# Ledger of designs, part 79: designed miniproteins, single chains

Each design is a single chain, and the fold is of that chain. pLDDT is the mean over its residues in the fold that is shown.

## One batch from the design tools (miniprotein)

Design m2742
Fold by ESMFold2-Fast:
Structure m2742 (fold): chain A 70 residues (1-70)
Amino acid sequence: IGKEVTRLLVEAGVPPGKARRLARMMVDGYNSGMHPLALAGWLRYRLVTEFGVPEEKAREIAREFLRLAE
């Protein structure tokens, strides 16, 4: 799951080093008992506000994260 999330972030235009860190934070949050929907919402928010990913693309990535977390 961490490798798949990293790939999605890199394809969305996030630099590989930052994509790896963000994917690690998502996996750690999931393993610590954070709700997947809360993690997906937080990921979408960060992609738009910090990385300049368009809202539509950030929404797609958040949906793919939810599929991987299932």
Scores: mean pLDDT 78

Design m2743
Fold by ESMFold2-Fast:
Structure m2743 (fold): chain A 84 residues (1-84)
Amino acid sequence: SSLHIEAPDKNTEFALRQAAEAALRNGLRSLRIKITGPAEEQTSEEIGLLSTRIVELGRAGVQSLDIEAPSLKEAAEKLDELLR
């Protein structure tokens, strides 16, 4: 399994990494996430939303995913569309 996360701050990266590791336990093999927007745009609610979507990737049978978005909210919206 491979995991690559780029986030605007360490707290966001840590939270997304925890969610990604849960997704890998659920069957995901590879995940690359890049958030290009600044740290001051990130809220705890948005971190929670994206983390929830990431965890569901493994359960949904997704094996590999590369995603890039300017914000956690937009990344979560892209994953929500994929999971529906």
Scores: mean pLDDT 78

Design m2744
Fold by ESMFold2-Fast:
Structure m2744 (fold): chain A 86 residues (1-86)
Amino acid sequence: AREKIIQDVLDQVRADANAFRQRALAGQISLDDVLAERDRFRQERADLDRQVEQQGAYTAGYELLMRNRDLYLGALDDTIAALRAA
């Protein structure tokens, strides 16, 4: 049950990132907007890392948070590269 919830969350993040990428490649989102989204996401990652450190626990939940952020950030970097290559 827990593993399914984790997988569903990661699948949703991949779907959201792919939808954002498709909209950007279709010209509906500018490169500047994609860069702003990446910067915002990086700030949210830093805030989450501080919250986890304050709890003093590095658990499977922390690994999920890291995987989630890395997947989304990677998709944003791929989108930026694709827009610059176009």
Scores: mean pLDDT 74

Design m2745
Fold by ESMFold2-Fast:
Structure m2745 (fold): chain A 61 residues (1-61)
Amino acid sequence: TYTGTLAHALRLSGPEPGVIPAGATFTFDPRSDTATVTADGKTYTVPTAAVLRAARDIRRV
């Protein structure tokens, strides 16, 4: 499992578009299509690829 922090805001696309602010913490498994991002007391499920493009720090846990 990996964890890290978003360097840039992550824009969500789909039926309900939204923005996850920079500085949000994320966790993902490299075998998973999706990552979990936590910001402002909310949890988001986003594509792992999108999170990796916006990541500042990535550490193995």
Scores: mean pLDDT 75

Design m2746
Fold by ESMFold2-Fast:
Structure m2746 (fold): chain A 90 residues (1-90)
Amino acid sequence: PDTMVKNLEKEIGRKLTDEEKALIKTAYNTAYQAKLFGKSDDELVDIFEKGLKPLVEKYGAQKIANAFKGEGFEGEIRRALERISGEKLT
C-alpha cells in the first residue's frame, strides 16, 4: 500500500492526507484478505469501487489508475474506476 500512496503523491504533486492514505490502505488490504478467502473478482471490484470513490471524485480515475499500475489487482481496480467514472480506461 505504501508504494501506491507514494505513486499517487507523485501524480498529484503533493502529500496525501492521513484520511486519503487510509482509503488506499484499507481498500487494498480489504481486497487482499477477500482474495485469500476465495472471493470473486466481481466482489474485489466492489471493494475497490467503494474504497477508492472519494479519491476518484477528487483526483480523477486516470491518476488513481496510474498510482496502482503494477501493484497488483490492476484489472479489478481498472473495472472499479470505470464504474465510478463512467469512462473506459486503457
Scores: mean pLDDT 83

Design m2747
Fold by ESMFold2-Fast:
Structure m2747 (fold): chain A 85 residues (1-85)
Amino acid sequence: KEKEIQAAKLDVAGRLLLVAAELEKSPETIQRAADTYLEAAKLYVEAGNKEEAIKVLEDMLAQLRKLGAPDEIIERVEKALEEIK
């Protein structure tokens, strides 16, 4: 329960960081958004909610691709998705 609540909070924080990244066009903010989403997904997996972890990372990948995020960041999120699936 606590891990799932923490994961949900990080998911919201990651979404806000993606909005900031779009406004700032900063690679650092894009990386922070990716790191936050990866931590949220990890906590969802640890809470036993693998399906939500996959959904969060898939949503993240779609947004990163639309933002034109660096390939290194996209590859990192793709790798995390494959490891969870």
Scores: mean pLDDT 80

Design m2748
Fold by ESMFold2-Fast:
Structure m2748 (fold): chain A 83 residues (1-83)
Amino acid sequence: MYDAVKEAFKKILESSGLKPGDRVGYVPGGGIIPRAAKDAIEELGLVPVPYDTIEQAIADLKAGKVKAILTSVGDLDEASKYV
């Protein structure tokens, strides 16, 4: 399950027009989703940026401080509106 989630996140990031070194926000946690998100970001040469809340990540996305946000399925749909 973890490998499948990580590969899905990598495919999403690869299709998002991101370049090596681009900053991608995520919300850290003990679940497989936050871990898979961080690992997918790092494996593609992107920079993972941790946020305490999705709202803080969205604010930084709108300010251009991160290029994308990668988190749960529901949060991903919301974040994609600001990319």
Scores: mean pLDDT 72

Design m2749
Fold by ESMFold2-Fast:
Structure m2749 (fold): chain A 64 residues (1-64)
Amino acid sequence: MDVHSLLESGRDAARRGDVDRALQNAQLAIQEAQDTDPQLAQRAQQGLQALKQGDVQKAIQLLS
């Protein structure tokens, strides 16, 4: 599965207010990217934390 596709789906879910779907896609992106793109995994993890804190705008920026 493509990490960028998961991040895009996560951003779109966050924009629609579907936080549960956004969290799921961010978690999957972190898992896929951990061994191949650590920098992208770190950004996805920061986006996940922003979603957990309720900062949807920050999460969208970090998942971009």
Scores: mean pLDDT 79

Design m2750
Fold by ESMFold2-Fast:
Parts: structure tokens; sequence; C-alpha cells
Structure m2750 (fold): chain A 82 residues (1-82)
């Protein structure tokens, strides 16, 4: 399940038009799914992959609200990893 979520998130990032707000939000939602599952399963590799994907989203997206939300989720994830 988690590996398929990571694959789906990566595919959405590759296919996304980051000038489109809905595409940016869709990518964010999939990344958050991977992040939450990784934290719940204590899978550090999955959490690190989600953080990398979120950092790419922050770099590529034109939506400032998506950037801010992604940054807050990265910070929270890093705090949960100790």
Amino acid sequence: MLEKQIERAKKLIEEADFSNKDDSRGVLAEIMGVLNLGIRQKNEDAVKEAIKMAEKLIKETKDESVKELAKSYIKEAEEKLK
C-alpha cells in the first residue's frame, strides 16, 4: 500500500501542471497521504520520500498557500522523526 502511494504521488508530480492550483493541491494531498502513513507505520524511508516530494512541490508550484502548507507539514514531520 505505502509503496503504491509513493508511486502515485511521484507520478502526479511528473504529470502536474504546477501553474494549475488544482494540480498543486492534488499533489499536496497525495504527498500528505504518504507522510501520514509513513509516520503511522514508523517507516522513516517513506517519511523522507514524502519530505523530498514536498520540497519539489514547494520549488515547482506557483500557489503560495500550497507552498506554506507544504512547509508546515515538512516541519511537523521532521519534529515527529525526532
Scores: mean pLDDT 81

Design m2751
Fold by ESMFold2-Fast:
Structure m2751 (fold): chain A 63 residues (1-63)
Amino acid sequence: MTLGELIREGMERLLEEARAIGPPEDVVVEVSPDGTLTFRVRNRDTGEELVRRERLELPPRVD
């Protein structure tokens, strides 16, 4: 998997979880300099915010 695919899958999974609660309209993705990816989704109907943090992995060195 590429880094872009990891981000895309993480977003899709978070959106699916958020849809179980209600319509997610505010989605924010933050990338920390240490490679930590933070997803935030706010449900406008309930005002609840769902936060998920994932670690970005560098591809393993083949030796």
Scores: mean pLDDT 64

Design m2752
Fold by ESMFold2-Fast:
Structure m2752 (fold): chain A 86 residues (1-86)
Amino acid sequence: SLPAVSAEELKELALKAGFPEEVAEKLGELVAEKKPIEEIQKLIIDYLEEELKKKLEDPSLSEEEREKLKKALEELEKKKKEIEEK
């Protein structure tokens, strides 16, 4: 089966995580490097996970934004585990 996470799906995940559209597009460019798809997906997920964790450390975040970031982190962790299982 094809990996559940593609460049397009990673862009959508980034948008769900509250990242700007330009950041989501840049993530697609990383996939265009033509590395093994699993390696690219893990790299991008790790990047997003780190960014989300940093944002969650900001005490000035609204409750709504925290909840959104937390859900995005959960989704990324699920995708990473799925890739590691393969």
Scores: mean pLDDT 70

Design m2753
Fold by ESMFold2-Fast:
Formats: structure tokens, C-alpha cells, sequence
Structure m2753 (fold): chain A 73 residues (1-73)
């Protein structure tokens, strides 16, 4: 959970800065994001659907759903 929240925060930062995918990958490594998540992101942007990509997408959806529930409380 903490890992995916960190990933989402970095995505928001990368979007604000206009980073390309390579710069975003470097930012993820600097922030200590696990290599499994970085690899799943690379596979996703290359159109490769793996179990790891599916798991990453599910965790992102769960984290976003949790954020909405927490804001409502």
C-alpha cells in the first residue's frame, strides 16, 4: 500500500514536470520504488500485459478507491 501511494505521488510529480517515461523511471529508482513495480510500468507502456502489470493496475485502482473513501470520511 505505502509503495503504491509513493508510485502515485511520483506519477503526479512527473506529470506536473512533463517528464518522459525514462525520466520518470529514474525518479522512481531514486525514490526507492521496487524494481518489480518499475518493470511492470515498463511492460505496461510497451503494451505488454503480464501478471505483474495486472497486479499493478489492481493495486492502483484499490489505492484510488481508498483515497476516495478516506476523503468521504
Amino acid sequence: MAEIEKFLALMEEAGREGLDPEEFIERMREAGIKEEIIQAFKDMINGIFTPEVQELMERIEAALRRRRAERAA
Scores: mean pLDDT 76

Design m2754
Fold by ESMFold2-Fast:
Structure m2754 (fold): chain A 72 residues (1-72)
Amino acid sequence: SSTNLSPIQKAILRIVGQNGEIPRGTLIQQVMQDTGASPGTVTHHINTLIEYGLLIEKDGIVSLSSFEEFAK
């Protein structure tokens, strides 16, 4: 209900935003390099952000949701 994004979730959103669209495997590798998190932890947070409606995945390609977030 109230969303407080973790540092790793913020890193995921930043990396996806910088790329526009990114393969899931590449995203996992980039987030691991940036945060030091395990691939399982990164995968969990990607799935969580998809559930929150902040990310979408199509054919293994991850992108930001077309919705504007609570930044307004």
Scores: mean pLDDT 80

Design m2755
Fold by ESMFold2-Fast:
Structure m2755 (fold): chain A 67 residues (1-67)
Amino acid sequence: SDQQAEQQAQQRGLQSQQWINELVEELAKMIKEGASDQELRDEIIKRLGVDDQVTIDNLLERARELV
Protein backbone atom coordinates (compact mmCIF):
# COMPACT_ATOMS: atom_id res chain seq x y z
CA SER A 1 0.00 0.00 0.00
CA ASP A 2 2.86 2.43 0.81
CA GLN A 3 4.50 1.78 -2.58
CA GLN A 4 1.23 2.65 -4.38
CA ALA A 5 0.92 5.83 -2.28
CA GLU A 6 4.55 6.78 -3.07
CA GLN A 7 4.06 6.14 -6.83
CA GLN A 8 0.86 8.25 -6.81
CA ALA A 9 2.63 11.03 -4.86
CA GLN A 10 5.57 10.95 -7.33
CA GLN A 11 3.18 11.09 -10.32
CA ARG A 12 1.30 13.99 -8.68
CA GLY A 13 4.65 15.70 -8.01
CA LEU A 14 5.66 15.46 -11.67
CA GLN A 15 2.20 16.69 -12.78
CA SER A 16 2.44 19.58 -10.27
CA GLN A 17 5.89 20.56 -11.58
CA GLN A 18 4.62 20.52 -15.20
CA TRP A 19 1.51 22.47 -14.12
CA ILE A 20 3.64 25.09 -12.30
CA ASN A 21 5.90 25.44 -15.37
CA GLU A 22 2.79 25.92 -17.57
CA LEU A 23 1.48 28.55 -15.11
CA VAL A 24 4.80 30.46 -15.22
CA GLU A 25 4.72 30.39 -19.06
CA GLU A 26 1.09 31.65 -19.06
CA LEU A 27 2.04 34.45 -16.62
CA ALA A 28 4.98 35.44 -18.87
CA LYS A 29 2.56 35.61 -21.83
CA MET A 30 0.17 37.77 -19.77
CA ILE A 31 3.06 40.13 -18.88
CA LYS A 32 3.96 40.44 -22.60
CA GLU A 33 0.28 41.27 -23.30
CA GLY A 34 0.36 44.08 -20.69
CA ALA A 35 -1.35 42.41 -17.72
CA SER A 36 -1.13 44.30 -14.40
CA ASP A 37 0.55 42.87 -11.27
CA GLN A 38 -2.94 42.51 -9.75
CA GLU A 39 -4.21 40.46 -12.73
CA LEU A 40 -1.12 38.20 -12.48
CA ARG A 41 -1.62 37.70 -8.72
CA ASP A 42 -5.33 36.93 -9.23
CA GLU A 43 -4.44 34.28 -11.85
CA ILE A 44 -1.93 32.61 -9.47
CA ILE A 45 -4.45 32.60 -6.58
CA LYS A 46 -7.16 31.21 -8.90
CA ARG A 47 -4.93 28.38 -10.18
CA LEU A 48 -3.14 27.53 -6.88
CA GLY A 49 -6.19 27.93 -4.61
CA VAL A 50 -3.89 29.55 -2.02
CA ASP A 51 -2.91 33.14 -1.20
CA ASP A 52 0.63 32.41 0.05
CA GLN A 53 2.41 35.70 -0.68
CA VAL A 54 5.91 34.12 -0.85
CA THR A 55 4.79 31.54 -3.45
CA ILE A 56 2.94 34.22 -5.47
CA ASP A 57 5.98 36.55 -5.46
CA ASN A 58 8.29 33.67 -6.46
CA LEU A 59 6.09 32.67 -9.42
CA LEU A 60 5.74 36.30 -10.57
CA GLU A 61 9.53 36.78 -10.42
CA ARG A 62 10.08 33.60 -12.47
CA ALA A 63 7.55 34.80 -15.07
CA ARG A 64 9.18 38.25 -15.27
CA GLU A 65 12.58 36.61 -15.92
CA LEU A 66 11.06 34.85 -18.98
CA VAL A 67 10.02 38.23 -20.47
Scores: mean pLDDT 74

Design m2756
Fold by ESMFold2-Fast:
Structure m2756 (fold): chain A 85 residues (1-85)
Amino acid sequence: DLELERRRVELEALREYGRETGNEELARAAEEGVRFIERGDEEGMREASRRAQQAGLEHYKTATPEELRLLEETAERAEREVAEL
């Protein structure tokens, strides 16, 4: 399923971003989303995605210029991976 593969790429990118910036809540929520996709649990994936979004929004309010640059790089990498699916 291309849609789930795209979502997995996005969540894996957010997980790595959370780990690299020390945002443990973002990394944890994104990792849970990936695990739900592997189980075929779309409802669990949606809930984990909501938690990742909340953690990302709180992080964005306090993010450093370096963290924002890393976020842009992470988003660009995920977009390229999705385009190759």
Scores: mean pLDDT 81

Design m2757
Fold by ESMFold2-Fast:
Structure m2757 (fold): chain A 121 residues (1-121)
Amino acid sequence: SAMAAAQAARDAGLAALSAKAEEVVRKLEEATSPEEAARARELVRATLERVGALLTAAIDDPAKAREYIAQALSLLRDTGNWLSGLAEKADREKGGEVAQLFTQAIQTVGDTGDAILAANA
């Protein structure tokens, strides 16, 4: 069914995003203090939960799906800008690595959103 296809796309996208989140946390632990790394872990976790909720909302309300997907992408851009900046203050190379991981995460959520929209059409 269209709903099953959209749910499968969401689950695959969130699994890929979770793997990138673990890489971001590792880079931040290498670049920052234990206290800053702990705050970054909480922000990454909260961002991942919110992105998952927005993708689920896009499946549950096809009329607003584009809006929810746009919100998820905006959230990832904002979180990515903050965390890459945090890493860059300690290590420019780690800042670039974190920025690249968020670029990949944005691409993953964009592709997931496109799959949800295609399933709803």
Scores: mean pLDDT 88

Design m2758
Fold by ESMFold2-Fast:
Structure m2758 (fold): chain A 75 residues (1-75)
Amino acid sequence: SLMEQIELATAIVREVLAEAGVEAPEGVIREVGSAIVGGASVEDVADFLVREVGLSREKALAIAREAVARVREAL
């Protein structure tokens, strides 16, 4: 189901952020997971992380690449 895909994506995004030493509110983590399930690009996810979490663009792109790759492999 879409809900199960979003929950799985959210869990993966949480793990990627934790591995990168990044703290973010649960709602932001879930929004990233939902966006990737909805087809968001690496660039879209990185832009969101810069805006909502305050990461540098370089760090946001690295995290976005890993999160998008892992979520798409898991779906």
Scores: mean pLDDT 88

Design m2759
Fold by ESMFold2-Fast:
Structure m2759 (fold): chain A 66 residues (1-66)
Amino acid sequence: KSSDFKDIQDKTMTGIKYGNQGDSDKVSKIGQDLKKKADKSKDPDVKQAYSNGSKTLFNQAKKAKS
């Protein structure tokens, strides 16, 4: 629970950092990892949080390309 939310926060922040550096490939890879964890999660709150983190990073990857 708490460890899942910390994992989401840490990976989302790392992905945003790479996105700000223009590294869309690294951001996309982290986003895909968060999406896989969302798909495997049974807790609806954890699933939603991973899904939101993934969407944030895919958006960052898109911005890094433009």
Scores: mean pLDDT 80

Design m2760
Fold by ESMFold2-Fast:
Structure m2760 (fold): chain A 93 residues (1-93)
Amino acid sequence: SLAEALKKAAQSVKETGDRYAEFARALGLDEIADRIRKASDEAVKNYTKAAELAEKGESQEKIDEYIKKARDYVNELRKLMVEARQIAAQLAA
């Protein structure tokens, strides 16, 4: 179901955000780690809200609003992950 897919998306983002925050922190990138955690937390909140609305049979328009917000935060998270990986690659060279 849509609600199950959104809950899985929330859990996946939480796990990814936690791993990358720890990764960035291990590199001494505390500010990036904090920003990763914040972006993942916001994405999880919005996916969870979208799932709740889907379970209640709310309009697709309302559900899509929260999915869009979650995607915007996931895109921010992805940019921060790329930045952390690039710094790690430079340190390995």
Scores: mean pLDDT 89

Design m2761
Fold by ESMFold2-Fast:
Structure m2761 (fold): chain A 83 residues (1-83)
Amino acid sequence: DVDDVISNGQQATQSGNQLVDDSSSSPSDLFSALNQVGAASGQLTYMAQTSSSSDSVQLNQLSDQNKSAGQQLYQKYQQVVND
């Protein structure tokens, strides 16, 4: 269901961004969030390719946001494990 994929993608992106902003985030929390963001990214990309034009626009926008969150999570993970 497109709505479920959008909801899950939004939750993964929001959770990931929250962990990036949290100075107390552990490596395990960041790694878990990276896995969730990665899983959501795959679903969002697939649905964007197979959905209606209106849903595809929303899914592509959310996919870009999700990818950005994943990149920031990875950068923070590298900083935390190298401390």
Scores: mean pLDDT 80

Design m2762
Fold by ESMFold2-Fast:
Structure m2762 (fold): chain A 85 residues (1-85)
Amino acid sequence: FDKEKVLKIIEKALEKDTDKDGYIEISTLIEIAKEVGLSDEEISELIKIAEKLDINHTGRVNLLLLAKELGIEEEARKLLKEYRK
């Protein structure tokens, strides 16, 4: 994954996290990935990662765990703290 695109996905996901619970619906994550310009192959890999992290099959994924799997955990932690004030 392109680091800039992954960061943009996490930023947009945090904006869509209206409840500020740190989770996003996988369907919403896919929409964001398409908006950011991920290829179909990259979107398929992202879905696979999100589904793997959704152990209880709730259709939601934790944004910090997702960021960790995508290699941007530290950047995502900073964004999450700053976004939540």
Scores: mean pLDDT 75

Design m2763
Fold by ESMFold2-Fast:
Structure m2763 (fold): chain A 59 residues (1-59)
Amino acid sequence: DREKVKELMKELNITNYSVGELMKIYRALGGDWEKLREALKRVKEGMSVDDAIREVVRV
């Protein structure tokens, strides 16, 4: 899982978060990699981490 987070960080060019911080977000999203990717896209667009998580958790 930690290595997959590192790969996702490289794919999305995320440099302002640690692997541990992204692992916490990943767990908050129930281990859903697609939701993590969508949340991180929203964060890159200027949304807060908490708001991005709420948006991608809602169906």
Scores: mean pLDDT 75

Design m2764
Fold by ESMFold2-Fast:
Structure m2764 (fold): chain A 73 residues (1-73)
Amino acid sequence: MMTVAEFVELASRELGVPAEAIETALELLLGQPAAVLRQMAVSELPLDDDVVRQLAQFLDVDEAALRALIAGV
C-alpha cells in the first residue's frame, strides 16, 4: 500500500514537478494539511475524476500520466 508521501515522491520524479508543489495542490484540493495527508494511504484519498483533473491542471501536467500513476497504486 503506497502512502501519500511515497506517491508525492514518485509523482515528483515522474512528472518533473517539485514534491512541495504536489503537497500544496493536495492540501488545497482536499482541505487537509500536508502533514496529515502524508500519513494516509493513496487509496484512502478522495481522488474522484474531478479532483484528479484539477490536480493535473494545477500542476500543469498530463492528466493521463497522473491517472496512470494513481492507478498503479
Scores: mean pLDDT 81

Design m2765
Fold by ESMFold2-Fast:
Parts: structure tokens; sequence; C-alpha cells
Structure m2765 (fold): chain A 68 residues (1-68)
């Protein structure tokens, strides 16, 4: 489901951010998380346009939840 994909994308962005925090700027850590979420969704057969939309929304959600 689209909701399930969004929850999974958010998890990927959050974990990537926590892994890279303090090693790169916050914006770069979030962008790498978005890229990883996009790649995982595409690898699972999600169309690129849909994967990009979900990954972008997940990145924005995680950024807002962190006050960034």
Amino acid sequence: SSVGRFVRARSIVSRTYLELRGKVPDEEALEKGKERAFDELVAEGVPESVAEEIANKARDYVAESLGL
C-alpha cells in the first residue's frame, strides 16, 4: 500500500539521518536518506515517479519531526 511504502521510506530516512548525523550536514544526511529510500522502493518495483514522490514526502516529514 502507499501508506506502507511511506512508513518504510520514513524509517529508511530516519535511520540514515541518525547514522550520518555529526559526520555530514543535516541537509546532506536527509538527502542521502531520501536517495536510499528512493533506491529501495525502485528495487522493489515501485515506478520511479511514485518512488520519488514518496521519498521526498518521507524526507520532508522526517526533517519537520526533527525541527529542521
Scores: mean pLDDT 88

Design m2766
Fold by ESMFold2-Fast:
Structure m2766 (fold): chain A 65 residues (1-65)
Amino acid sequence: AEEIKQNLEMALTLAEKGQIDEAVDLLEQILKSNPEAKILVEILVDALKKRGKTELAKKIEKILS
């Protein structure tokens, strides 16, 4: 759903600003309500790595593990 993508983008923005706890909380809420979001997060992580945002990608991967 488009709303899930928007929330994922918001979480990335929070992480970029150094608000990691807020980003984690948002991701956890999405995953609890939408199990499919895990696949979307994996796709997003891959896209971030291709765009050179490897540090953000690594933080998201580690938090989800």
Scores: mean pLDDT 70

Design m2767
Fold by ESMFold2-Fast:
Structure m2767 (fold): chain A 62 residues (1-62)
Amino acid sequence: EEKVKEVAKKLSDLFDISLEDALAAVEAALAGRYDHPYIQKIAKLLGVSPEELARAIREVLA
């Protein structure tokens, strides 16, 4: 749970999204839901696929 909050806070700070939206994105990535709107938005900003972003989030939290 603490790692999830830390990752969400970093995404919130880096991409200027709310902490609640960042938390929802991290939870979606952990559930394998790379079609989530915020996963797609952040992936586009980073220039990576939504699948790659979701995988990276899961790897950080493993």
Scores: mean pLDDT 76

Design m2768
Fold by ESMFold2-Fast:
Structure m2768 (fold): chain A 77 residues (1-77)
Amino acid sequence: MEEEKARIDELIAEADAGNRDALVQAIFLLTHAANKAEEAGDKETAIEYYERLLDVARKHGLTELAIVAEERLNKLK
């Protein structure tokens, strides 16, 4: 889990620098981590990953993904 968080942080930093491939990978890993936590009943971790996904989606203008992340957060909170 800690290694996965570190990799996600690295990919987000690369995406912020304009790396489109890093952005796609960050979204995939954030979505996977959030879904895995939700399926495991780890609500706190799922909320953390969905909030990070929402921030990434908003920063990069991914409106549809931002809506999906917000809906998931509203259901978990």
Scores: mean pLDDT 81

Design m2769
Fold by ESMFold2-Fast:
Structure m2769 (fold): chain A 70 residues (1-70)
Amino acid sequence: MKPSEVYETALKAAEELGIPKELVEKLFSDPYGFFLLATALKLGGDPVRIVAELLGIYGFIPVKEALELA
């Protein structure tokens, strides 16, 4: 998956979840966050669920809120 496709997919998922795009941009600034996001999306997971779970894991949103969104 191209980096631009990962970025666009993550932004659409964040918009659907009502999450600020700046939190997704933080995932992209971290090589590990980018790698996990890209890998999960490449494996055919639900983009909305993946973005919510990764934001929770990274502590950018509360874990409880991430579980409620997923």
Scores: mean pLDDT 71

Design m2770
Fold by ESMFold2-Fast:
Structure m2770 (fold): chain A 80 residues (1-80)
Amino acid sequence: SMMEEARKKGEEFLEKVTEKLKEAGAKDPEKLAKEIVRMLDEGASEEEIAEFLKKKGMSEEKAKEIAREAVELFLETMGF
């Protein structure tokens, strides 16, 4: 069903975002990735995601890069 495929794409997206956060040196990448997925599902902007990551101790450069990549990946992979 469309809902089952959306769940699988969501899980794949979560894994990809988790890997990006881990590469950026995040201490709790899985927890941060889940929060980013929730924020994107709720319509959060790239700027809002970057601010969230900065508040979690990430540098401005890394926060902006991950926020941009997460938004791009969300649009490409989930299409919602």
Scores: mean pLDDT 79

Design m2771
Fold by ESMFold2-Fast:
Structure m2771 (fold): chain A 89 residues (1-89)
Amino acid sequence: ALAEHLRELAAAARAAAEATDMAEMQRHNDRAVEALGRVRALGPEGQAAVDRIYQAIRDAIEANKDSTDELEIARAAFRAAAAEAERLL
């Protein structure tokens, strides 16, 4: 269950990072949020995974804080989420 939901999260976040328009990015973000909810629902192990993924997102945003391109900051956050989910597999 955990590995399945982490794979879904990684795929959705990767697709969001590669999206060329905001509507496509939002659809993939909605899918990633759903997958995060499923990971969290697995109990303490799932919550620990979600905490690690959110930390990776925060670190990516901080690393890109001086960028004036909000879309590139969003893409960096999605890439970080996907990479952390893949690392947890």
Scores: mean pLDDT 85

Design m2772
Fold by ESMFold2-Fast:
Structure m2772 (fold): chain A 52 residues (1-52)
Amino acid sequence: MREELEREIDEAMVLIQVGVEKATNAVTPEGELDPSAPVQQPIPERVRELYK
């Protein structure tokens, strides 16, 4: 119960952080080191569980 709420907050924080970092990364000259995908989705697997 309380853990579920904590996860929701944690996941939300990660999503917000990713959004902010994406915006700043657009300006970063190095931006994409790995065009593969590590920077594409820098969110932990936990987020997927909650989002589901």
Scores: mean pLDDT 56

Design m2773
Fold by ESMFold2-Fast:
Structure m2773 (fold): chain A 85 residues (1-85)
Amino acid sequence: MTPEIAEREFEAVDARLAEDLAALREAVASGDVARATGAILRLLGDIITADAAVENTDAETAARAAALRAELEAALAEGLAAMKA
């Protein structure tokens, strides 16, 4: 990929991850287990997509994606714990 195309694709993935994370937090806050489960499945798909993008990028972009992934993993764990409670 050209650098500018890769950057735009990463930004699109980042925006999608942020939207799915927000949807998960909203579903958990509302106590809607079905919505929370759907949001978790979407987040897992987004994480897989982000991992594939990171493998062919520069160190700065990879570090940024890794930080976002860590935040998503923490939120996912929190959401799963809330659903179990």
Scores: mean pLDDT 68

Design m2774
Fold by ESMFold2-Fast:
Structure m2774 (fold): chain A 95 residues (1-95)
Amino acid sequence: NSNYINSVKIRSGIILGDLNSLIDWAKSQGDTKSAEELRKLKEQLEQLTKEAIEKLSKAKTDEEAMKIVKDFNKQMDQIMDQADKIFDQMLDKVS
């Protein structure tokens, strides 16, 4: 339903913004390797978001929709954990 789809879009949009900011910062530092790893996470985020929206459009019950959102949120947490590790590695190089 539209409310669950909107929650997926909002969360993915926030994380996408964070990833874009990290990619831009990595490029500004000449860290092409970190920029490439973050770009791969961005591609994964976009794919997972599309899959979640498609599943939600087909969900017939609130229980199905909640399960899809819960699984999506777990996937988003994993992407952010990986982005945080890349960011920490970038910071270690400049300190």
Scores: mean pLDDT 88

Design m2775
Fold by ESMFold2-Fast:
Structure m2775 (fold): chain A 97 residues (1-97)
Amino acid sequence: MTVDQVISDIIIKYKDKLSPEVLEKLRKLMFEAGVEALVAGVSKVFNDDEGVKEAYEKQAEIGEEAAKLLEEAGVPEEDIEKLRKAAEESRKKAEEI
């Protein structure tokens, strides 16, 4: 799963449990992660390896920021771990370029 997909799943699962403030921050992070997924796709079409690498690095950073926000909000570790794994997977993809 991509970082934006995991954040989306967490928003749906916890929409009635998280504060409006936390949900707004998560929606912003989800949008930013989705933009970087599109940038990675476009960069691949144009053989822009540096653009692909940068987009995956940004996805990893967004995932780490969202995981920290969710940990502070008291979301269960099992769902936070899914997000950390998605971030680590994006970081690994950046390193393989």
Scores: mean pLDDT 86

Design m2776
Fold by ESMFold2-Fast:
Structure m2776 (fold): chain A 73 residues (1-73)
Amino acid sequence: AGLEAVKKVAEAIADALHQAGLTAESDRVREEIAKATSKEEAAQVVIRGTNIAHRAGVLDAAVEAAHKASEAL
């Protein structure tokens, strides 16, 4: 249950990065989350995606996307 929820959050962050024009970073996050086999691994992908968004100046969009995805709980 928790793993699928965290994966959806990471995918939402990747989508936000793609919409901001960060296609390579979005693809990387999506590849990493697809390979995550534990909730802990998936959480690390979310942290990395959030850090990428922060450095790119699109943290607010990434946080909003993550929040909307987490509402599926």
Scores: mean pLDDT 83

Design m2777
Fold by ESMFold2-Fast:
Structure m2777 (fold): chain A 91 residues (1-91)
Amino acid sequence: HMKKLYEKAKELVEKGIDLDRARAAAAGMSPSEVNRLTNLAYRYEMEEKGYTVTDATRDGLPVLKGPLVSFEEHAYINEVALAMALLLKEE
């Protein structure tokens, strides 16, 4: 379940993940797979903070509608996505 993967990844980041190892795992994935993990991390992070994130379509393309994030929040979300990639590779 992707939500449990996110929760494990978040714990791993908060405990000081080996980001070099996580980046190596993500480098083995397609850009599409990495983007999917980043979108999932964004969604779950926003939902955990009590925001609503909506799946929508704009001009036939899937989009997420939710709050804007700071540079620091974006960096954190990317670290969570990298941790998710590492956990998927280690299964």
Scores: mean pLDDT 78

